Designed miniproteins, single chains, continued (4). Designs and how they scored, part 100

Each design is a single chain, and the fold is of that chain. pLDDT is the mean over its residues in the fold that is shown.

## One batch from the design tools (miniprotein)

Design m15693
Fold by ESMFold2-Fast:
Formats: C-alpha cells, structure tokens, sequence
Structure m15693 (fold): chain A 77 residues (1-77)
C-alpha cells in the first residue's frame, strides 16, 4: 500500500535525522546540515504517498522538527 511505502520513507528519514543529530553533537555542522536536508526530503516524499491521517500527522511533526534543526544550523553557519 502507499501507506506502507510512506512508512519506509519515514523510517529512512528517521535514520537520516539521527545521523544529523550525531553530526551536530560532534560539532560537524556541515554534515549535520546534509543529513537534515536528506531527512526533510524523505519526510516530504513520505507525506506525498501517505493517505492515513494519523501517519500524515506523525510525518508532519518530524518534518517540522528537522526544519527547526535546519533553521538553528543556518543561524550557526
């Protein structure tokens, strides 16, 4: 189903967001930026496929979180 495909993209986004957080914690802001951008892209792709409202809400929440991280990094770079 499209929701199953969306969940897979969401899981990929979660992994990329985790790598971004690890890079940020290590002070590697460039690598953190790259991973957060990729995570946001995966969340957007997941939202385009997701049909279940609860799944959409979950993905939107994570997308907002990673976009906030990107804003914070933009202020530090």
Amino acid sequence: SKDEEAKKLYEEGEELARKGEEARAAGDLRTALEHYVKAAQKYVEALQLAEDPELKKKIEEKLKEVLERLRELGAEL
Scores: mean pLDDT 88

Design m15694
Fold by ESMFold2-Fast:
Structure m15694 (fold): chain A 77 residues (1-77)
Amino acid sequence: GVVEAIRRRVERTLAFAEKNPLEVAVNQVKQFADGLIKLAKENGVEEELATILREAADRSKHPEIQKVLREAAEKAA
């Protein structure tokens, strides 16, 4: 389903962030988050996306990535 697809995209985004320089990772996470918010709105799963993004933020090791994910969760909700 759409929620499972969103979870997979978030996991890929976190994996990308771990493999790339922080500045590149922050910019890419912002772009991915905007795309996920659009997908969630089109499918009526904004609250599920917000929860997934907050959980991802809690697992992230970089404060800048945590901030971007939490801001995206607020925009999704």
Scores: mean pLDDT 83

Design m15695
Fold by ESMFold2-Fast:
Structure m15695 (fold): chain A 58 residues (1-58)
Amino acid sequence: MKLEEDLKAAREAGERAIKSAETMKNPRLAQRMRDLYRRAVEGAEALLKAEKEGKPLP
């Protein structure tokens, strides 16, 4: 499914962004990146669940 591939790509991009922020030694930026990544993953997982339940995607 395309959504699963998008989620995988998003996870890889998020991990790279967090690692980059950690390299900059900016803990506030790293924390913000982790929070944004977590919210994005939760949203994608909610969409996957809705699709599996047969609900129309927004």
Scores: mean pLDDT 70

Design m15697
Fold by ESMFold2-Fast:
Structure m15697 (fold): chain A 65 residues (1-65)
Amino acid sequence: SLALDIAEGMILMAASVYGVKVTVEKSGDRLRVRIEGADDKKVEELERLIRKIAENMGVEVEVER
């Protein structure tokens, strides 16, 4: 869906700004996001932002560290 594609793009951009590596996979009508980073504070902040993006876009997201 368009919302899914926009959410993916926003998540990838946010990860780049935070300097954290992420992998985003589309699974039906949801996103699966794997976060790889050594800075627990930045990872936690990014995870909160990812969940907020998904909520605002009406997209289901699964986050893995």
Scores: mean pLDDT 84

Design m15698
Fold by ESMFold2-Fast:
Structure m15698 (fold): chain A 62 residues (1-62)
Amino acid sequence: ADEHLEKGRELLAQGKYEEAVKHFEKAIELDPDNKEAHLELARAYSALGQNAEAAKWGKKAV
């Protein structure tokens, strides 16, 4: 189920970037092939200014 992916997106929209990262990481743990979770994790890291991590997870989304 995409519960953690949806929660992460809500937290990201609220500016709660560190909490969003935790939910996206959990979504990837439950479904490692979830391209959307990889993309959203990259967005959360970018919002935190962690551009190297954002690039790493963004590559996994393709």
Scores: mean pLDDT 81

Design m15699
Fold by ESMFold2-Fast:
Structure m15699 (fold): chain A 65 residues (1-65)
Amino acid sequence: MKSEQIEQLVGQGVAAYKAGDLETAVKHYREALKLAEELLGKDHPLVLGLERRLKKVEEELKKKK
């Protein structure tokens, strides 16, 4: 159930990113990252992948604003 929640949050973040809604994408990726860190630990490949995605979107958001 909790892993499904991470997948849903990532999916929502990807959908928002594709729609150009970087603020919503950041919000969903942050929620997914927090949950993934709590369940899997900060050094898990999924957590590291989410950190990289979040950083990229945050950098794009900073440039767009």
Scores: mean pLDDT 79

Design m15700
Fold by ESMFold2-Fast:
Structure m15700 (fold): chain A 80 residues (1-80)
Amino acid sequence: LSKEMQYEAEIALKRIELAVIKTTLDKMSPEELKEAIERLEKLIEELKELAKKVSGEIKKEVEELIKEIEKLKKEIEEKL
């Protein structure tokens, strides 16, 4: 795989993880919600590092995904 294809794959996997968290939110205990916040924070950190390595459209995709994850994190914090 090219390096760019590897970055796209990493982004896709993070989108899947985000979707799993979103679909299970209403079934989570307060403890599970706190764990979800920790997972989302790690995803944000990894994506911020990826954003430093990419440019153009891929960088925009990463930045938009970070915003989506930050919004979800805030929604979970409001449930606690």
Scores: mean pLDDT 83

Design m15701
Fold by ESMFold2-Fast:
Structure m15701 (fold): chain A 87 residues (1-87)
Amino acid sequence: SRAALLETSARMNLIAAEVSESLGDREAAIQSYRAAAEQAERLAELGRLEEALELLRRAAEGLRALGDEEGAREAEERAREVEEELE
């Protein structure tokens, strides 16, 4: 399904971000975390709220650790919105 492809792609971007981070490539890591967050947001739009929340939280944590305050804030805000939808 489209949702399964988005989830797989988001998880691959999280792995790519972690690899880039381990290599010291901050810019590549930020780009990959941001891509994962965007894909997780699309998953939320498709009703995959639990998976989207997990992925958004992981992306936000990575962005925060790398000092991308803007990307972290956006991912954290989207995670909060998804968490509210789960209630």
Scores: mean pLDDT 89

Design m15702
Fold by ESMFold2-Fast:
Structure m15702 (fold): chain A 82 residues (1-82)
Amino acid sequence: SPELEKKLTEKELLKLLYEIVLGSTEYLIERMRANASTKDPAVLEAMLAELERAREETKEKIKELEKEIEKLREKLEEEKKK
């Protein structure tokens, strides 16, 4: 149905946006680790901990979206079987 196709497209686009956020967060973690010669190790550790938390939250959101996308694809396939 057009409604299921629209929902699938919306979820796929949202997943793409979170994948971009994840890639950006991972890039920032790498850049901060590479610049670890900064003058305050405690500040660096705190910032890295916050970024790692954001990374894990984003990974969880992507996994939830993947499950939703799979369910929508199964519903679309069942409509074709009709």
Scores: mean pLDDT 83

Design m15703
Fold by ESMFold2-Fast:
Structure m15703 (fold): chain A 87 residues (1-87)
Amino acid sequence: MRLRLPSKEELKKAIELVDKAIEALRQGNTEEALRYLDEAFELVRDVPGLPILLAMAKRAVENGDYETAIEYLELARKHLEKLLKEL
């Protein structure tokens, strides 16, 4: 099975979802944040490094560590932006 890289549009959508997750966490809307993270995870499932960053963010949210979750999401966002520029 060949790894599927997301399209430019899917990468833009993943960035949007990560940004919405960060905003939801800053507002204390943890269920909304987890929903956005699950949607972003499906888009980046086959991208090296991104699934683990999103999984670590989700685990931090589940542990009530929202600052650590946001840090992982900001790293994922930077990785997504770099990948988008290289397409």
Scores: mean pLDDT 82

Design m15704
Fold by ESMFold2-Fast:
Structure m15704 (fold): chain A 66 residues (1-66)
Amino acid sequence: AEKLNEEGKRLMEEGRLEEAIELYKEAIKLDPNYAEAWLNLAATLARAGRLKEAGEYAEKAEKLRA
């Protein structure tokens, strides 16, 4: 899960937002309690202009970090 999260961060920094989204989703599948991956997915979705999805994943991340 952590390795996929790190690769997602790299792709996000390169502007490869859709590929980053897929890696973050895979990280979440491996570890659904990995709050950082949920937050990174939400941030990347927001950067891609997918604001509704970004809000949904951010809310899930908040529940995991509460």
Scores: mean pLDDT 80

Design m15705
Fold by ESMFold2-Fast:
Structure m15705 (fold): chain A 71 residues (1-71)
Amino acid sequence: MTAEDVKKYIRETLGLDDLQIQSIVNGTGPFGDAVRKALENETEEAFEEAKKKVEEVKRAKEVGLATAREL
């Protein structure tokens, strides 16, 4: 498992490009933290955690809850 596998999964699941993924990695919060760990560690465990967060974000987007923490 490689960082490229993680990025590919996010691109295919959420429809994000490399710049959007980089913004997530540079951000704060559980989603950014999980993605960063998966990219840095390149382990199956970190990838599974990132996949769970990606599915959570996808679900939130579908119900209109995917918002940036900028009010």
Scores: mean pLDDT 70

Design m15706
Fold by ESMFold2-Fast:
Structure m15706 (fold): chain A 77 residues (1-77)
Amino acid sequence: KLEEALEYLKKAIKALEQGNYDEAIEYARKGKELAEEAGDLTAANYARFGIDAIKAGNYELALKYLKEAIKETEKAL
């Protein structure tokens, strides 16, 4: 469900803010997968951009993308 995608994306942001980067990636991946399954490709793409930014060490950019993923997920609810 799209509600589950939202909860995982929120967990990803919390992990990112705490410096738990591997955990943030795993939560963001789960949120991305659930958004894709729900047909919210915009939210899924923002989650993917957030994951890529974490992997690149660009945590500020990752936070912005994950917040956009949450915003798009909430619009689809």
Scores: mean pLDDT 87

Design m15707
Fold by ESMFold2-Fast:
Structure m15707 (fold): chain A 68 residues (1-68)
Amino acid sequence: SKSEHEEGGKEFLEKIKKQIEKGEIETAEGGVEAIEASLDNAQELGDEESAEVLKKILEEARKLLEEV
């Protein structure tokens, strides 16, 4: 559900922040790539609700990497 994706997204973003703080940039980038793949899949399947949530998570994760 949308709520489950939003909760998972918060945990994912906290994990990315911790990885960046530790200097594990390559691992953080790998996490972003996984979300990009999930977004592409949701878009191909026409799952607009999941695509919307994943797009927001991806945008926030990319901003975190950009601030490094």
Scores: mean pLDDT 78

Design m15708
Fold by ESMFold2-Fast:
Structure m15708 (fold): chain A 68 residues (1-68)
Amino acid sequence: SLVEEVKKLIEENKDLPVAEMYQKLLQFLVDKKRWKVARALADYFLDNPDASREEFEKKALEIVEKEE
């Protein structure tokens, strides 16, 4: 499932800054041609530049779950 793949990507990149993790997630979603999910994630990040890592991870998973 996309949720499981995103969770794995987050876990594999847990040591990266939030901005770099965001870029890896965005590229992953673009490569998977999940344009709607990628756009929603980008919109959230742009609207919430000071979001904590935990807030970003939680929101990313919520966005992905809505598309399954």
Scores: mean pLDDT 82

Design m15709
Fold by ESMFold2-Fast:
Structure m15709 (fold): chain A 61 residues (1-61)
Amino acid sequence: ELDKEVELALALMNAAIAEKSGDWKTAAEYYRKAADIARELGNTDLSEEFDKQAKEAEKKA
């Protein structure tokens, strides 16, 4: 089973790849996933930051 920290890193990597490809919808989905994982890890500040990045990506989609 993957550690939550590893899952977070993979979600952020996938979000970055989607952004570079112009796939803002997919980027937003991965930033949302990253926010959820950060919240599960108890890091509210990171969760809020990733939610902000997801909203910005949604505006570009």
Scores: mean pLDDT 83

Design m15710
Fold by ESMFold2-Fast:
Parts: structure tokens; C-alpha cells; sequence
Structure m15710 (fold): chain A 83 residues (1-83)
């Protein structure tokens, strides 16, 4: 139901924020690649959630999860250039 979608969206937001911190703290190429792959997975999951969203609140949270996951990917990719 709608409450379950909101809970899933909040979990994806939390995981995306954690992945951003992991990307910022990546010390080697292997960790940066692993973090980038995790971020890609979160983008896919969040976009699926957006397609399933029946309420404006769920759509807004899913869009935020996508934004944060994309930010994690961008940071991980930038780290790869510097490592």
C-alpha cells in the first residue's frame, strides 16, 4: 500500500546517503568502483519505485532517492579520476 511505498522510499534515501559518504571516503580504485556500482543499483531501484508510486508524497521521496543516488555515483566517478 502507500505506507509500504513510503517506507521503501525512505530506506532508499538512507542507503543513498550512506553511499554518498562511502563515495566521499573511497581511498582506492576498487572501493570507488564498488561504490559506483551500488549507486547504479540504487538509481534503478528508486526509478522502479517512482513508476510504482501512486501518491505525490511517494513520487517526491522516490525522486529524492534518485537525486541522492545520482549524487553518490557522480562523487564515486570523480574519485575514480583522482585515484
Amino acid sequence: GPEELLERAEELIREAEETIEEAKNAKNIETAIATALRAIGLIIDAERLLEEAETEEARELAERAIELAKKALEIAMEKLKEL
Scores: mean pLDDT 87

Design m15711
Fold by ESMFold2-Fast:
Structure m15711 (fold): chain A 65 residues (1-65)
Amino acid sequence: SEAEKIRKEAQEQIEKARKEAKEKAEEVTRLNPGGGETMRKIEEEQVKKLEAELKAEADKKIAAL
């Protein structure tokens, strides 16, 4: 199903973004412990916004089918 492919791709992008954000926060924390906390919060907010946007795009594409 085309709809299933669209949802799967959106979910994979979200999961990849979450993983990358976590890895970046951990790396920054190793170099600057205080900076890591701030970076984690910023990236969590960005991932949350990205998740909402990707889900909205997926829903829009599915509705257009």
Scores: mean pLDDT 79

Design m15712
Fold by ESMFold2-Fast:
Structure m15712 (fold): chain A 77 residues (1-77)
Amino acid sequence: RPQPSPEQVERAVREAGRSLGLPESVIERMARAARRAAEEGKSTPQSLSRGAKAGMDEGLSTEEAGRVAGRAAELLR
């Protein structure tokens, strides 16, 4: 199956972050990081890991960042 596009990865991270009640500033940083990794040819799990790291850099716990990545992965099925 073709990998999700960078735009689809960005959208999934935005929808995941909003569903979890995160601030839009944090969601924007995570979504942009995940999209950039996908544009660089990273796999979906690698791109979502980059998004999660960006969230942790913005003050999310590892557990909170992991929930965003997990929810985004569900949305990309």
Scores: mean pLDDT 85

Design m15713
Fold by ESMFold2-Fast:
Structure m15713 (fold): chain A 67 residues (1-67)
Amino acid sequence: MEAEIEAELERVRANTPFASPEVEEALELFREVARAYENGKIPEELRKKAEEALEKARKLLAEKKAA
């Protein structure tokens, strides 16, 4: 779980050739989820929000790359 979230963060970062507030926000949310997991907490709401932000970031990246 944690490792998979971190791997996804790495993929988003590697696929981002430019700074994007949406991508940065998604990375921050995922980082918070990973930290919570390390501290023995499982914030279901925070995780769901992070996944939604990541999906939005992916769509924005695809649009910008096409432009």
Scores: mean pLDDT 63

Design m15714
Fold by ESMFold2-Fast:
Structure m15714 (fold): chain A 66 residues (1-66)
Amino acid sequence: KEDEAQEYFNLGKKAFEAKKYEEAVEYFKKAIALDPKDKEAWAGLSLALKKLGKEEEAKEYLEKAL
């Protein structure tokens, strides 16, 4: 049985690999809302935002991944 947070994280990874960075951001945000301790989800969100040129936001979210 799949954890809902893990499902959104996997969707975010697939979107990121497909270079659909805006969709990746939305899925990683949903994963974090369900599991705020998932450091990988925070890192994924930061990387997706950086790919969209939102470096300032990416830096803030990366700090939460640490």
Scores: mean pLDDT 81

Design m15715
Fold by ESMFold2-Fast:
Structure m15715 (fold): chain A 55 residues (1-55)
Amino acid sequence: DKRKELSKARFELFEAMLKGDQEKAIEAYSKMVELLKEMGVEVDERTLKAIEEAK
């Protein structure tokens, strides 16, 4: 269930941000973006580029 995976990725992002774990936060956010794209939600190109530059 992609919705459950999305909720899990959002939780992981929030937890990583609270801990200051930038690497895990980027991974969780990238997973959310991929899940949203698979569900037919378009993500802004500038947001995708910012994620790539942060890696």
Scores: mean pLDDT 72

Design m15716
Fold by ESMFold2-Fast:
Structure m15716 (fold): chain A 60 residues (1-60)
Amino acid sequence: EAVSALTPLLKHENEDVRLAAAEALGKIGGEEANKALALALEEDSSPFVREAARKALAKN
């Protein structure tokens, strides 16, 4: 569903797109969304994207 569409956006070239994807996945929640957010938290080069993923995970 939406999680499958948003997950590749976490690897997008544009930092703003990755931030929006992390926020959207945080709102959806659930196992698949949390898995994608955890990968972004560990792998993303941007501290802003990692912080967004961390905050999204903290809400779930």
Scores: mean pLDDT 79

Design m15717
Fold by ESMFold2-Fast:
Structure m15717 (fold): chain A 63 residues (1-63)
Amino acid sequence: MEEIQKLADEMLKKMIEDIVNIYNEGKKKGLSDEEIQKAIDELVSKYNREMQKKIEELRKKLE
């Protein structure tokens, strides 16, 4: 379904952008690679939960 694919693509692009920003900010702040990875993992988990909810909502609307 086009709407689900579009949502997935938009969320993926935003997630990648946010990951790059976390990495760059973490390096500037002198955070360890483990601290940066933990922040990235939390972000990815948040996006995965949001994606699952939105996909389920779209599926119910489209039936």
Scores: mean pLDDT 79

Design m15718
Fold by ESMFold2-Fast:
Structure m15718 (fold): chain A 67 residues (1-67)
Amino acid sequence: MEIPGMPVGKDATSVEEAVEKAREIGFPVVVTGGGGAGTRIANNEEELRKVFETLPDKSHVTVSRYI
C-alpha cells in the first residue's frame, strides 16, 4: 500500500499467502508460477488452491487481478 508505484500483482510463497492476496485483490485472479512455469486463472479460492498444487515451482508465485 504505502510504496511508490504499487505493483500490479502480489507475491506469495505459500498457498495460504496466495489465497490471502487473492482475497484482497478479488477473484478472478491470474496466478503466475516462478521460473517461467506459466500462467493460470483461478475463479475462486478452491481453484486457486488447485492451481497452486499444479505449479512446478510452488516456492514463489505472483497473484494479480484478472482484467
Scores: mean pLDDT 68

Design m15720
Fold by ESMFold2-Fast:
Structure m15720 (fold): chain A 84 residues (1-84)
Amino acid sequence: MKIKEEVKKAFEELFSDDPQRQLEALRKLIELYKKNPEEVKKILREYFSKHGDEAQERLRRLLNSPDPELQKAAEELVKMLTED
């Protein structure tokens, strides 16, 4: 399914060491969530479950980013995953 492939690709880009790629990945995930919230949330929860502490550590780093755009995007992603 196309949406699952797009979510997977964007999620993998969050593990990039490039802040611009991380920001684009966060924005892409938020965009995909707005189009298909239940499906995207399900896919993301599966990936966070599989990657466990590594995914949690990456989100924590993004939430503590000195870049306000990156921090804001990470906060939006966390809110989407924790609502419900």
Scores: mean pLDDT 78

Design m15721
Fold by ESMFold2-Fast:
Structure m15721 (fold): chain A 68 residues (1-68)
Amino acid sequence: SKEDVIDEIKRIADLLVRMVKEGRLTLEQARAVLEKIRDTYVKKYNLTPEEKAELDRIVDEAVAEAEA
């Protein structure tokens, strides 16, 4: 379901944040991966504006957390 897609992106975001904090991945690489996943799912599953906003929030929050 579309809810499963959102949960999956949250799991990927958590992993990427940890990798950035551990110095295994750059912030730029993590952002690029998350944005690509977001854009792919928005187009493939015709996500609603509310669902897209949730993905945008997940990406932005992950990047902010990784910078902290």
Scores: mean pLDDT 84

Design m15722
Fold by ESMFold2-Fast:
Structure m15722 (fold): chain A 68 residues (1-68)
Amino acid sequence: MDETVARAILEAAREMGLSDEDIEEIRKAFETKGVAYAAILASKKVIEAGKDPVEFAERVHRLLQAAA
């Protein structure tokens, strides 16, 4: 369950055009701080990159639906 959510968030972040460095930081957050913190961090990085956090959330939702 958490691994599926982690994969969806990381894939959505890649689709939003986040850097490999940002993706790696989000991945480390999943391993060390858990899914909720990593999701918040991913959303902040999306906003910092000048991207829409709503579009990010929609991509995560679609990836979770495809995995279920």
Scores: mean pLDDT 81

Design m15723
Fold by ESMFold2-Fast:
Structure m15723 (fold): chain A 94 residues (1-94)
Amino acid sequence: MERARELLEEARKLLEEEKYEEAARLAEEAVRIAEEVDPNSPLLAEALATRAAALNHLKKYEEALKDAERALAIDPDNMDALRAKEAAEAALES
């Protein structure tokens, strides 16, 4: 799982740099690795939340919402997932 954590840290840095497509790609790799190891891990929830944030910036709101909801199903206290869900829902209501 160290590789998934490294990918997630890099994805978060790319989000800060506004490199949303690259951030989404690395977060997707982190999701895939974390899911193979433990489909209910908090790390998978964090990876899904990070991908959801990147997808929101890319205006892929329905995909972002699905990732955020899945992250919250794994970890209901994940604040990044809650923010991503709220952002996607607000955009879809507009």
Scores: mean pLDDT 87

Design m15724
Fold by ESMFold2-Fast:
Structure m15724 (fold): chain A 92 residues (1-92)
Amino acid sequence: MLPSEVEVLDSLALGSIGAKLYETAIKLYEKVIATGDEKYIPEALANIAEAYLELGEYEKAIEYAEKAIALSKDPEIKKRAEEIVKKAKEKL
């Protein structure tokens, strides 16, 4: 099947994380969120938080991770976002 716009953006954003292109990943995940696809939004928020953590933007990492926790119904996304909050707070 042909991927949807959100699937293409998500794949490119995830690839950008793997390549350590964190600023590019954030912009791509912001486009994922802009699609309004509620299935992808919590994971996009968690991945933005991870990217900000890697960039040393600890306050933004906490902000986006807390948004991911609030919107996610997935225990794995919540756990990952909670770990990002913990790591970012340890750096502040």
Scores: mean pLDDT 86

Design m15725
Fold by ESMFold2-Fast:
Structure m15725 (fold): chain A 88 residues (1-88)
Amino acid sequence: SPLAKVDRLTSLIWLIAKLAAQNNEAPEDLIARFKELADKFGLPEEMKAVLEEYAKKIAAYIAAKDWTGASLAIGEMGEKMAALVAAA
């Protein structure tokens, strides 16, 4: 289902972000990985726009070593994507 796909994507983004935080990954590399993941998941353009916006926020929080901020931003991204599925 589209909702299960959003849940899976959100979980993978959380894992990638957590590993990036542990490895001090560069923000631009993390953003590129999230965009590649969106393409591989075949997200519609409106969901790609949400991911693009939140990828920058998540990467900024990770660079600042603010895991709480990053985790909340990942949650907000998932909620916005779920709302797009519900509105369709």
Scores: mean pLDDT 84

Design m15726
Fold by ESMFold2-Fast:
Structure m15726 (fold): chain A 65 residues (1-65)
Amino acid sequence: SKASKYAAALLLAVAMEIEGDAVLEVEGDTLHITLRRDTPEVHRRVAEIERLAAEAGMTLEVHRA
């Protein structure tokens, strides 16, 4: 379901924000993630969020601080 993939992408992004790895901002159908850490784990989560967001019809924009 598009909704379940959207929810999964948001849950992963929120988890990153709680962990201090990123700052999350949602603008319309675009999910903005500003990375505060540069680790393989962070990059894996971003890749998963991108896949889920794309399947949900949402754009992911990744920014580096």
Scores: mean pLDDT 81

Design m15727
Fold by ESMFold2-Fast:
Order: C-alpha cells, then structure tokens, then sequence
Structure m15727 (fold): chain A 74 residues (1-74)
C-alpha cells in the first residue's frame, strides 16, 4: 500500500467516526454527508491498490453503512 493510500484510509476512518457521532446526535444530514465523503476516499484507496474490480463491493458496503447510520439518527 502506498503512503498516499494510507493517508486516505486514515482520513476515511476519521470521517466514519465523525459520521457515527453525528448520527448519535440525531444529525442525519451530516452523518450522510460524512459517510459519502468517506466512501469517496475508500474508492480512491481501492483504485490506488489496483482493486478496481471491487469498487461495486465498496459502494455496496458504504450504502449499507449509510442506511444503518440514518436508522441510528432516527
């Protein structure tokens, strides 16, 4: 894994942590925005790792995560 990929992965993890905090605070809109940004970074990490064939799986994972966080915020 490249240094750039590790930086993006760390940033994505931090965004997911903030998304969970927003969901627990009842801020569904912010939680969704943060998860969407984390998904963008995760897709970039997958591309840097040569895992382009797994981009659909990454998107599916983040779709499920977004649904879960929106449920927590409700």
Amino acid sequence: MSERALELEKEAVELLKKAREAALAGDAARAEELVREAERLALEVARLAGLEEHLEEVRAHFRALREELLRIAA
Scores: mean pLDDT 82

Design m15728
Fold by ESMFold2-Fast:
Structure m15728 (fold): chain A 83 residues (1-83)
Amino acid sequence: MSEEEREAIERALARLLEAAEELLKDAPEEALNRLHRALTTAAYEGGLEAARAALEEWAAELSEYPEQLEALLEKFAELEAEL
């Protein structure tokens, strides 16, 4: 992965995680921490496509928050479009 690609991924993930913390502020901290670890690991291994797959896989952690999950997926698509 190039340094430019890594930097872009880091910025996109930071913005996504800020959105997740705001949208899911009432969610258990453990669920947010698991999402953070999954997204960061997947993104560094396989880029934004892997991060998207990890987000969808960890949707079970957000299953009680369907509107917030939809908003997060929309935010992810917005961030991908900016790259």
Scores: mean pLDDT 71

Design m15729
Fold by ESMFold2-Fast:
Structure m15729 (fold): chain A 55 residues (1-55)
Amino acid sequence: MEEILKEAEKYLKTLSEDELKEAIEIAKDVSKLPGKGGEIGKEAVKLAEKILKEK
């Protein structure tokens, strides 16, 4: 899980603000899935929102 989030962080930092907002919406949809997939999606939303605020 941590490796996936680290790679996601690198990718998200390369995105524009608009692309990052779209990625957040996709991650929110993934966060609705049951199990580990949904948990990863929820963490991805938090990570992407944090990166967006740091821009």
Scores: mean pLDDT 77

